# Designed miniproteins, single chains: the designs that were tried, part 45

Each design is a single chain, and the fold is of that chain. pLDDT is the mean over its residues in the fold that is shown.

## One batch from the design tools (miniprotein)

Design m1632
Fold by ESMFold2-Fast:
Structure m1632 (fold): chain A 58 residues (1-58)
Amino acid sequence: SHMEKLQEKMKELVERYLELQRKLAETGTLDKDEQEEMERIKKQLKEMTAALQKQMLG
């Protein structure tokens, strides 16, 4: 279903975000590119979560 495809994509983004978050927590810093990507992923995840919630809130 469309929901399964969306969840798969969200899982990939979450995994990336968590990897960057763990790296920041462990090393104390991220490269500028990694910081920008983390922000982009966060925004994208919020939009996808809102879309998924709209589809589930029947």
Scores: mean pLDDT 80

Design m1633
Fold by ESMFold2-Fast:
Structure m1633 (fold): chain A 66 residues (1-66)
Amino acid sequence: MYVVEGTMPNASSAAAVALTAIGEGGEAEISGGLPARVIGRFADRAAAERVLRTALFGGGTARLSE
C-alpha cells in the first residue's frame, strides 16, 4: 500500500488534495487546523505519485511511502 502524507497551507487546498486522492481510487483523510494535514492511501504507485504532485503544486509539502 502506498501512502501520501501532505501538509497544506489551508483547508481548501487540503480538500483539493483529498478529492484528487478519492478520484484516483484511493482513501483520504484530513486532520483539522493550520497547516492542514492530508493522508492518502493507494494500491497503485502511479496514483499516489499524481496525488503527491497535486499537493506540491498546491503549495504544500508531501512525502510518499510504501
Scores: mean pLDDT 80

Design m1634
Fold by ESMFold2-Fast:
Structure m1634 (fold): chain A 79 residues (1-79)
Amino acid sequence: NDLEEADKLVAEANKLLQEGDYKRASELYEEAGKLYEKAGDLNSASLAFKMAARAYRLAGDDEKAEELLKKSQELAKKA
């Protein structure tokens, strides 16, 4: 299901983040956020997008980081 797939993506993203692969970590956190959002878990979606924003910033993509941080904040208000 979407929640199980999202949880697996978060676990893999956490590992990549620890290994310094910020770009891949950011992509997997973003994908997890979309799956949580699709499943209606807005709290988990908000957190995943926040983690994606942090990883994108570490990867040097400030524009994408700002975009996803705003999305995270919007979802947190609806949760």
Scores: mean pLDDT 88

Design m1635
Fold by ESMFold2-Fast:
Structure m1635 (fold): chain A 68 residues (1-68)
Amino acid sequence: GMAEARELVEKALEALKAGDDATALQYAAKAIEVAGREETLRLALELAEKMGIPKEKARNLIEAAEQL
């Protein structure tokens, strides 16, 4: 559900912030499976703003995860 997708996106962005791109991609891909690409992107942009992560970086993560 949406709560699960939000938690997965939060974990993906925390991993991204820590420089763990592999873990970030894995969590982002799981979020896409749960909520779909569009909803995962919206969550990623919202949470990136809250976490002080550049929105461009969050968008690039979701685009990369879609290719998995």
Scores: mean pLDDT 86

Design m1636
Fold by ESMFold2-Fast:
Structure m1636 (fold): chain A 95 residues (1-95)
Amino acid sequence: VTPEQAAEALRRMADVVLEEARKLGSPKLIEGAEKFRELLDQAAEAVKAGDWDAATRYLQQAFDELLKFAKEEGKYDEGLRILDRAVREGSRALA
């Protein structure tokens, strides 16, 4: 996997999360999805810089933040479903 391919996969994941959160219309999920996008943008920049350790930490933080906001809204299961779809779409971008 090239840094460019990994960065594209991360951006696709962020787009999926934000789209799904907006479709649900849940304010906390949308807020969590926007934070998720910010963290994945930082992960993509870290990947382009060759800092895979930083990219992994940002990705972990992104997942934790989205699930935190989902839990606060009582939509934890929806948050998990959104992450599952995002991971699948990101993985397809790498294949």
Scores: mean pLDDT 86

Design m1637
Fold by ESMFold2-Fast:
Structure m1637 (fold): chain A 80 residues (1-80)
Amino acid sequence: KTITLVFKDGSTSKVTVTKSDTIKDIVDKLKEKAGLSDEEAELLLEYFKKHLSNEEVVQLFLDTDTIDVQLLLDIAKENL
């Protein structure tokens, strides 16, 4: 499934998520497509691992058409 990523400057990118992806695979794809720093990618990885299983994270992305990357990072910071 192709998901639209929305960035802080309002620009967009596309990422493809599959049922075989892990939390790390998804975070690595977000890092590549959204230009996340190593620190931001690690923060997001910790947040997902703390709150969700691999299957739950993958399903969340498969059920979503658009993701606000900055909002996701802000939520991760508040919930660690």
Scores: mean pLDDT 76

Design m1638
Fold by ESMFold2-Fast:
Structure m1638 (fold): chain A 88 residues (1-88)
Amino acid sequence: SEFEEALEAYRERVLAAIEAENLPAEEQEEARRRIEEEVERLRRAYEAADPEQQRALAIALRHMAAERLVPEDEEAIRRASEFYREFL
């Protein structure tokens, strides 16, 4: 699924960033533990979400995984944000 692909890409990106920071081993282990917990929470949130929420979450997660925004995803995220802000 697109969500699982985006989730794994996000996980890989964050783990690579943690490794690149050259932090002390104990801090790296703590950071890796936190990302694994976040990945599990995101997966559970997706399972509990309705189809529209699932789509929005997948788009947001692709954005978080990217080093730069994909123009299509940026536009979708912007429209979603503007829509929700109007009703707050």
Scores: mean pLDDT 68

Design m1639
Fold by ESMFold2-Fast:
Structure m1639 (fold): chain A 106 residues (1-106)
Amino acid sequence: MEDEEKLKKAAEELRKVAEETIKNAGGSPEQQRELAERLEEAAKKLMKIVNESKNLTDEQMELATRAIGALLKMARLLRESTPENREEVIKAAQEAIKAADELLKL
């Protein structure tokens, strides 16, 4: 229950950061760097929950791992800050949102 609540709060947080990333994917290099840092922080928080929790299901672990991968991919693409990366950032953000929504339904 406590581990599940932490995971759900992290899923809500990553969903918000992913939505903000979609809105600001075409921003300045400075804005893209700040978003990348926030995405990396969200990924680290989720990794800690996954590593410290003893009561997560295999499905929760799989969805959390998928979300972490998507967050880190978004951060990398935003740090590269090229116009060509915008579509890939949006796709990765949509994948992160989908994983978060699936976690929140469990």
Scores: mean pLDDT 82

Design m1640
Fold by ESMFold2-Fast:
Structure m1640 (fold): chain A 68 residues (1-68)
Amino acid sequence: HMEAIVQEILRRTREEIQAALKAGDFEKIREILDRYVEEHGEELAKRFGVTVEQVREAAEKLYEMLKP
């Protein structure tokens, strides 16, 4: 579940995250992920049969993986 959720978040936010990474703006990556969870977290939670809290945890794991 968690790995699949992380990959789905990355797939949907990849273009925005790549732009922020290229700019060296890690605060922007956090903002992108937080906004995605606010806007789509319930949809994703329902789709994967998890809680919104677990979707937020997946976004946090993705953020940590993207740190240099």
Scores: mean pLDDT 82

Design m1641
Fold by ESMFold2-Fast:
Structure m1641 (fold): chain A 72 residues (1-72)
Amino acid sequence: MKKGEEAIEKARKHLEEARQALANGDVDTARKHLREAANYAIEADELGYSVEAAELMREVGRLWKELQAAEA
């Protein structure tokens, strides 16, 4: 499925951007990329890529907790 593969790739790119933003203390940029990554992971799940989507959402959750700790 072309769209599901594209969604997974986009989610991974946004996760990497969020990870870099968090490392630099840019919580606003990290938040934006985490939202995009979550949206693409949900799209991938809806298109039948449930295992990959679950892995992506686990990473989103991990980075989101790190972002919340940085804001606290």
Scores: mean pLDDT 83

Design m1642
Fold by ESMFold2-Fast:
Structure m1642 (fold): chain A 72 residues (1-72)
Amino acid sequence: SMKESLAAALEAAARIWDMSGDEDAAERVRELLEKVREIAGKERAIEAAKWIAEHGSPEVSEAAREFIEELE
């Protein structure tokens, strides 16, 4: 499904950025979540952000939580 494909893509992106030591990982996650919101809607963006908040690095998780707070 689109939700599962999107979650898998975001998970892969988050893992790559976390492993690379990318200082911009949090900003890239925010950009992806905004794109998700534009394409798939608010509810799917929040679901993706909740998954990232639970499984990402501290910086990535914080960015995902802030995104959720802005939308809820």
Scores: mean pLDDT 71

Design m1643
Fold by ESMFold2-Fast:
Structure m1643 (fold): chain A 82 residues (1-82)
Amino acid sequence: MEEIERALKEIEEARENIKKVGEDYQKTYEQARKLTPEEADRLITKAVQEAESKMTEYARKRLEAERKLNEAIQKLLDDILE
């Protein structure tokens, strides 16, 4: 039970972090709209690279948490079904 709750919490934290990456990108995009086209392009390019890197990291953390959830469920099934 506790292992399942921990894994669900880790999945939720990863989802919140992914949402935050999107929000941070949106704020950067809004700032870029006030700049020259060249400055905007550089800022957006950097923001895309940072967002992709963070999204990849959080996606990996989510997958690992999902794997832990599946392992915890399997242990419960093994205990019930033998």
Scores: mean pLDDT 81

Design m1644
Fold by ESMFold2-Fast:
Structure m1644 (fold): chain A 67 residues (1-67)
Amino acid sequence: ESILPEELEKFLTGAFEISNELKTKIGKAKSIEELKELVEEALNDPNLSEEQKKKLRELLDKYLSES
């Protein structure tokens, strides 16, 4: 069961091209720190554009501010 906020799930499963393995790992993350590490891996993914990376950083920052 995914614990991710709806916005991040839509980002990962909808419009953006990232690996299915990374999507699965992020969906199984049980803590914000695990999520942060997985997001950092995603930011190194060559399939993500600079715009997608900026959105991902913004979503992570929102989660960290609420945690």
Scores: mean pLDDT 62

Design m1645
Fold by ESMFold2-Fast:
Structure m1645 (fold): chain A 75 residues (1-75)
Amino acid sequence: MAKKLVEEAIEALKKGDYEKAIKLAQEAYKLAKQQGDLLTQGIALSVLGAGYAKLGDLDKARRYYEQARELFEKV
């Protein structure tokens, strides 16, 4: 389930494993998109933003946060 992948991605972020967090969040986003789960899509994009911010890719982080914000406006 996409929600479980998001939980694992958040755990990876807390442990400082940013590469793992990004991979898990990408999988969660893809699965949530297939399921039509807008809330989980937004959370996955937020994790992608956080992961890229921690890696110093502030441009990617901003874009993912903006996409997450747009999805949360629909919930």
Scores: mean pLDDT 84

Design m1647
Fold by ESMFold2-Fast:
Structure m1647 (fold): chain A 81 residues (1-81)
Amino acid sequence: SEVEELIRKAEELLRQGKYEEAFEYALRAALLVMKQLPPEQIPKAIGVILRGIGLVLDGKYEEAAKLLIEFSKEKLKELEK
C-alpha cells in the first residue's frame, strides 16, 4: 500500500540521519492513514499530527518523524484487523 511505502521510506531516511525528509514522508503516511480511520478516531489522530508539527517547530525533527511513523504503523495495523 502507499502508506506502507511511505513508512518504509521514512524509516530508511531516519536510518540515514535525514530527519527533515523522514518527517515529510512520515507526515504523508500519517495523513493517508488518517483518511482511512473511522470518524470517531479522527480528532485524536489530528492531535497526534499536531504534536508532530509542534516538535518540528521546536527543531525536533527526529522525534517528530518517529512519532508519526509509530502512529502510522499502529493505525495501519488496526485497519488490517
Scores: mean pLDDT 87

Design m1648
Fold by ESMFold2-Fast:
Structure m1648 (fold): chain A 73 residues (1-73)
Amino acid sequence: SSWEYWEKNKEKFKEFLKTVLGVSEEEVKEIEEAIENRDKEKLKELGKKLMEKAAKVEEELKKLAEELEELLK
C-alpha cells in the first residue's frame, strides 16, 4: 500500500523533496503530517503544490542548460 511505501521510503522522499524539488522544511513537515494522518484532501492539495514546484524546477533546469550552452560558445 502507499502508506507502507511511505514508511519504508520516507527518508528518501524527504531528501528528494528538499534537495531536488526545493521544498521547504515546513512544507516537508506538512506533507509528512498529512500522510501520517491519512488526510487525503490535504494530500491532494499538497500534491498540486508539488506539481507546481516540479514545473519551476523544470524551468530552472532549462535556464541552466541555456547558461551551459553559452559557456560552450
Scores: mean pLDDT 77

Design m1649
Fold by ESMFold2-Fast:
Structure m1649 (fold): chain A 85 residues (1-85)
Amino acid sequence: NEREKLIEEIEKLLEEAKKELEEAKKNGASELAIKLLEEAVKLAEKALKEVKEGKISDEEAKKKILELEILIGLARIAIAVDKLS
C-alpha cells in the first residue's frame, strides 16, 4: 500500500497548492509568490500522473513530495514578505 499512500500525499499537496494559488491571486500576491504556486501545481499534477501510471519509483515520488513541500514553503515565505511592505 506504499503507492496508495504516496498518491494520497501528492493529491493532498496538489489540493493545498491549488487553494493557496487561488487565495494568492485573490489577495494580489506578488508575481513571485504566484509563480512558485503555479510551479507547485504543475509539478504535483505531473508527479501524480507519473505515480499513477507507474512511470516513477516510490523513491522518486518521495523526492517529488519533498520538492513540492519546498515550493509551497517558498511561496508562503514570499507571501509573508509581501505583507511586510
Scores: mean pLDDT 86

Design m1650
Fold by ESMFold2-Fast:
Structure m1650 (fold): chain A 55 residues (1-55)
Amino acid sequence: SMAAQEEAAEAKQTAGEKGLSKEEIELSVSLGVRLLEEAVEKTIKRIEEERKLRE
């Protein structure tokens, strides 16, 4: 295991959680929205293909 690297990563995460929680929450929401938009776009393209076959 890479204990030293994991410890450093955890310390950074804890510092952010304690001091920069608002920024992390905002980033999480933004990522969620982007992922959802990507899924919707893919679904729309599939529907368009279906309609094209159906005419």
Scores: mean pLDDT 67

Design m1651
Fold by ESMFold2-Fast:
Structure m1651 (fold): chain A 50 residues (1-50)
Amino acid sequence: SHMKREIEIEIQKALAYMYGYLTGDEEKVEKILKLIEEGYSFEEALKIVE
């Protein structure tokens, strides 16, 4: 459902922010967040930017 998709996106974004906190890599966080907005999960986005 639309509601579930919105919640899933927010969870994926939270993972991206946690990654930024742990690594300090703000440039990768920006790229990951952009990919999440395009419909990728955090895990998929991370594979693309690494």
Scores: mean pLDDT 83

Design m1652
Fold by ESMFold2-Fast:
Structure m1652 (fold): chain A 68 residues (1-68)
Amino acid sequence: SHMEKALELLREALKLAKDPTLKKDLEAAIQSLENGDVAAARAAVHEALKLAKDPELKELLERAYSEL
């Protein structure tokens, strides 16, 4: 499913993330998706995208956002 794909991508992004604020936003996005709150997850991923500087991390987050 789209949600399962987004969760996989977000968990992979969390492993790469080093910025504590970015990690918090990714953890919030994952928790929101696990609770079925797609709107909250999209908002958290959007905030994470503003903070992400690593190209690989940005690509993972953009793919996750497209699955939501």
Scores: mean pLDDT 86

Design m1653
Fold by ESMFold2-Fast:
Structure m1653 (fold): chain A 56 residues (1-56)
Amino acid sequence: GPDEEAIRRAAEEVARLAGEAAGRTVLWHSRQVAEKYGLKAGAEAARRAVESVRAA
C-alpha cells in the first residue's frame, strides 16, 4: 500500500544520500514503528529520517 511504498522509497533515498547501512537502518526502524504504531506512523518516521539526512 501507499505507506509501505513510502517506507521503501524513504529507505532507498537514505541509502542514496548516506549509504546502504543507513538505508537499512531506516527501513528496519520504520518497520518497527509501523508494527507498534501502524503503517502511517512508520511512513512518517521514514519521511522524518529523509529530512534529517537532507538537513545534515
Scores: mean pLDDT 86

Design m1654
Fold by ESMFold2-Fast:
Structure m1654 (fold): chain A 63 residues (1-63)
Amino acid sequence: SKKSQEEADKLQELLAEMFEEEKSVEEIKKKLEEFLKNTEDDQVKEAIKEAIKNIEKDYEEHK
């Protein structure tokens, strides 16, 4: 759906901010958690949860 595509695009924007500006993992996680609360699409919700989990794992391994 169009809404699902817009939500997916927003997720990509948040991830790009992390990589380009090297923002803190905690700040990006808070933004992703807030986005998750505002998301209705189950597939996008799952993608957001996976992004949070992967960011946490990468931070621990490369800290």
Scores: mean pLDDT 73

Design m1655
Fold by ESMFold2-Fast:
Structure m1655 (fold): chain A 99 residues (1-99)
Amino acid sequence: MARERLAADPDDVLAWIDLGMEHLRAGDYEGAIAYFEKALALDPDNAEAWILLGEAYYRLGDYEKALEYYRKALEAAKAKGDSLTAIRAERNIKKVEAE
């Protein structure tokens, strides 16, 4: 489990993301943000973590920050040639711009 993995290895980026997603699903958007920020401190090129951070801010109603982080996700995904994550980031950007 994510907490057990982090107790053994605090540099486990995927474990921080998994923990953030648990909090996001539970409606603890502020807790999710803190965990995704931990993941991004370890791997700032992680486009998935940028998307999830943007989603947490979107759920809080902070559309300006959501848009900022989705744009960071798009740039990170493009830099890695990750077309699927880039498409997801673009869809989220359009969703926020429609608000």
Scores: mean pLDDT 84

Design m1656
Fold by ESMFold2-Fast:
Formats: sequence, C-alpha cells, structure tokens
Structure m1656 (fold): chain A 82 residues (1-82)
Amino acid sequence: MVSSVTLTAPASLEQAERAARLLEERAKRELGIEVVARPVEIDGRARVLVTTPATTDEQNSKLAELLARALREAGVPVAARE
C-alpha cells in the first residue's frame, strides 16, 4: 500500500521545491522512509505532490508533521493546526 498527498499552499515554485527537498531529506534521515516529493506549478500556483511507500499510522503522522515544518522553513504560510 502506498499513500499519496497533494499539498496546495500560497507558495512560489522555489518555496515548493525547497519544502519538497527538506521533506525528502528529513523523512529519510529521521524516519528511514524514502518519499518522493515533486514541486509542480499549475496556473502560476506552486503545489507539492508527495508519494510515500507503505507506512504505519505513526509514520504517516510524523511525515505530515515534517511536511508542515518544511513548508514553514521554506517561508510558506500554513494554517495553524497543532
């Protein structure tokens, strides 16, 4: 089983690319999970498509947290959620 997440935020392509790289690096380093994060641009809006291998609920929660942190570090405003 694989999980796919598409994230949309008010971001530039540069910010999306930075967030994608941070997510991939941290997921591999901290969780031992190889993820594929692809920055894409659609109609001038940057998005990040994330694809993960089969993971546990705990790992999926940690991946979501890492993605949120990567976006903030890339300077993307995200809604405060926890």
Scores: mean pLDDT 67

Design m1657
Fold by ESMFold2-Fast:
Structure m1657 (fold): chain A 63 residues (1-63)
Amino acid sequence: AEERLEKLLDELYKIDEEGKDNFDIVTEAVLAIAEASALRFNGDIEGAVEYAEKKIKELKEKL
């Protein structure tokens, strides 16, 4: 579970870098990383994974 979350966070960081000239994409990617990290900190690793997967899908549709 945690290894999967780390890969998903890496994907969000990559989306942030690829979307660097688009403030909406960058802002959503940064907020998604923050929220997934907060869920992980609170022990909700499964919720963090689900949230990150959902946000990655949404952001990739905008790229």
Scores: mean pLDDT 76

Design m1658
Fold by ESMFold2-Fast:
Structure m1658 (fold): chain A 65 residues (1-65)
Amino acid sequence: MKTLTVVTPDGEEFKVDPETATAESKDPKMAESLSRVLKIARQDSAAARAGKTPEELGAVGEAAG
């Protein structure tokens, strides 16, 4: 499976699986937050491929946050 490592500015490392839109972290609250962000990013990428405008994608992200 494809697993990505995300490093925060504070130097914390998180393992992210983009296929399942799940994140592994020592902090479960951070893992949930990252999973939500990944779901938004997947939706954003799919909409971009369909020719949606970045402004519409930004509005969806703000509504979810």
Scores: mean pLDDT 59

Design m1659
Fold by ESMFold2-Fast:
Structure m1659 (fold): chain A 103 residues (1-103)
Amino acid sequence: HMPTKEELRALVGEFAGRVLDIAVEELKRSTDPEEQERALEAIRAVIEMQDRVDALIDAGKTPEEILKAVEEGLRRVKALMSPEAQARIDEAFAEFKERLEKL
């Protein structure tokens, strides 16, 4: 079964939105400029990840290739996040993988 580009974009968008919410929550809880800068970099990294993945979807790449691009993007995002936020991202990613397999 080949998922549609619209189904892939919707699933990726929902997932990226969840990760973005986690990054924004980190920014709101930041107590110093260094923490705020890391949270802002994480927000930019999520946006860059979504843009990259959307471009791959538009190019007709496979779900496997899309998953690999999301994993690569998340590696950059997670490096900028707290351990607690990383755990929440890992949970959201596990759900994303399950949904992608069912498309």
Scores: mean pLDDT 87

Design m1660
Fold by ESMFold2-Fast:
Structure m1660 (fold): chain A 99 residues (1-99)
Amino acid sequence: TVYVTSKAAALTIEKVTGITDFRVVDDLTKAELTPEDSVAVAGDNTEAIKAAIEKGVKEIYVISREDVTEQVESLGGEFIEKKKIPGGDAFIQKFKRKE
């Protein structure tokens, strides 16, 4: 399951990746995330990215207009891929937990 803080984030990830199994939560830092879960977050939500990495989630999808590779890798993520979001200037970057 991919945890998101907004339905808009879920729709964006679905359009670009084809993923449909989402759960909307108010705050990812307070969500009961497991290593089998994934999250989709805005690139400016550093606390949610940290929480996801700390909880050892399988994958992190970051939506940002800026490349966030260095930021997420400094928090313990490993860069996997980057996809352009059609119709705008934003990207979805996929990261996994470093083992």
Scores: mean pLDDT 77

Design m1661
Fold by ESMFold2-Fast:
Structure m1661 (fold): chain A 63 residues (1-63)
Amino acid sequence: MKEELRKKAEELEKKGEEALRAGKLDEAVQYFNEAAKLYEEAGDYEKAKKMREAAKMVRQLKS
């Protein structure tokens, strides 16, 4: 796993969680999708899948 990509993905995951708690659903979706991309690039496919599922769930809260 690429350490730098993993750390940035973790920061984006935390920002997504913070946005979700603040009710900023669009921002939460954006952060989770960006985290998923970086986790995938780092080779962490399990975390990438989890982030994509989180983004999907947040989108469902909007509609």
Scores: mean pLDDT 83

Design m1662
Fold by ESMFold2-Fast:
Structure m1662 (fold): chain A 68 residues (1-68)
Amino acid sequence: SAKETLEKVKAFLESFPDAEVREVGDNTLEAVFSGDVTSLTGMVLTLIGDFPDVEVKVEGNVITATVK
């Protein structure tokens, strides 16, 4: 379900110590990342690879994940 996917994505993002995660909509999470670009890239690639029903947008150090 969308809720279970959202909870898994939130847990994944919160596993990164440099990520501050917030719910910004019913199906949307925002993570502000304070780490390096390599760690950010790895996080985004994992999201795209492991969560096919999630739309990922990256704007600087801000990652927006929306469950479809």
Scores: mean pLDDT 81

Design m1663
Fold by ESMFold2-Fast:
Structure m1663 (fold): chain A 71 residues (1-71)
Amino acid sequence: DPLVEYFKKNTKLPLSVIKAIVNAVPKERLEKIPQEKVDEAAKYVNSLKDLVEQARALAHFLLTGELPPKP
């Protein structure tokens, strides 16, 4: 899965967490993700200190194609 591999390489999230989030998102949502925003999303996730907040930010991005509002 290219998205799982990308976020594994470019975020601090464990592979198991990334896989769980990607598998929870409908395929139709994953197909609509703007590729140009993927790097920005990874950088935003890495800016968060808490693993739970990082996971929520990734889930929000994959569901909406947009970054979540700052906590």
Scores: mean pLDDT 78

Design m1664
Fold by ESMFold2-Fast:
Structure m1664 (fold): chain A 68 residues (1-68)
Amino acid sequence: MTEEIRKLFEEAERAEKEGNYKEAAKKLREMARLMREAVDGMDLSPEVRALAEATIREIERRAEELEK
């Protein structure tokens, strides 16, 4: 899971640098989905969960901006 999330992030960064914003957004959304699945399966402290959810929201927001 963690390695796949890292690869998706690297792929999104490459796509964005190449000007392929639609592909970058797609990779970011897939990464956010995997992160959400991981967080949902964990018994995290409220502080850690809030940080993870904030990070996921930021990734989703960035993906939406790239598709405009």
Scores: mean pLDDT 79

Design m1665
Fold by ESMFold2-Fast:
Structure m1665 (fold): chain A 82 residues (1-82)
Amino acid sequence: WKKYYEEGKKYFEKGDYLLAAEYYQKAIEEAKTDKEKAEAYYNLGLVYEKMGNLELAIYYYKKALELDPDYKEAKKKLEELT
């Protein structure tokens, strides 16, 4: 999961949001814990927010918070966007 997660971060930093989303999705598929999945879902939320897709951004931030109820960054994003 970590290799795909780091690739997702690299593409996000380059502004290649479609590839960032693809790699974060692969990170979710390979993740073994709810905490790992929550981190990847949160970053998917950031990707879709950057692409202007607020509906998907909110969806993924909610997924992160469902898996990790103490995910402060995901909670803040939901408060900002809703």
Scores: mean pLDDT 81

Design m1666
Fold by ESMFold2-Fast:
Structure m1666 (fold): chain A 76 residues (1-76)
Amino acid sequence: SEILEQEAEVALLEMGVAVAKIALERGIKLSEEDLEYLRKIAERAREIAERSKDPEISERAKKVAEEAEKLVEEAE
């Protein structure tokens, strides 16, 4: 199911953002490669938010995109 695939993908993107937030909270500086990865997370999460037919998946994806974009902006 496309919906189940999107839910699994959103969960992985959420984990990526959570790891980055934990690293920053512990004073670990994100590398340029880490920042590029967060930009890709934000882009993919935005696509899922716009295309998902499930409101819960769409809202979760939107939150992931917003959080990833904020982390990148704060690091730049």
Scores: mean pLDDT 86

Design m1667
Fold by ESMFold2-Fast:
Structure m1667 (fold): chain A 61 residues (1-61)
Amino acid sequence: GISDEEAAKLGNEAGRLARETGKGEEAAKMAQEASDKARETNPGLAATLAAGAKEIEELYG
């Protein structure tokens, strides 16, 4: 598991990676992995990260 702060940082990094490189698949995977790790401790953050992963995949995948 990772901390909520680490999960949020990974989500922000995924968004930045997608915007700067266009590598939507890699970025979405990063956000989804952060979501999966946060799900047990912070389901709200996990849902936000999963939504972000889908958005990245739709815009850049």
Scores: mean pLDDT 81

Design m1668
Fold by ESMFold2-Fast:
Structure m1668 (fold): chain A 75 residues (1-75)
Amino acid sequence: SPLRQRLLELIGEILDLIGEIIELEREIEELKKKDLSDPEIQEKLKELEKKKEELEKKLEELKKELEELRKEIKK
């Protein structure tokens, strides 16, 4: 079924994206353990937080597509 194939692809994409977000969260936490008064550390934190926000937005879009696809499969 084309819908089932798309479901598996979306699940794979979601899992990969969750993995990237977890990796970024780990990098952010490690960086937070360093001297937060350092401007270079503050800039790197802002860059990582922005990248995380962008990935979280992509994850929400994929989750919405997954929900709509699941509704079609149940019909």
Scores: mean pLDDT 83

Design m1669
Fold by ESMFold2-Fast:
Structure m1669 (fold): chain A 70 residues (1-70)
Amino acid sequence: SEEEKIEEKARKLVEGAAALLEHFSREQTIAFLVKYGGLSREQAEELVDAVEAGDWEKAFEIAKEALKAR
């Protein structure tokens, strides 16, 4: 279903953000998520904030909201 596809993409987006933050700065990760992830800067900042806080549930919900807004 469309919802299942959004959930899969959201999980990959959260995992991608976490992986980027392991090797790149916060600012570089935000820029990457905006350019290649299709997120607004505000959405990318919120996602990075949740990932840095270790709030994976919140990160997943932010990612789903961002993907639904496309």
Scores: mean pLDDT 84

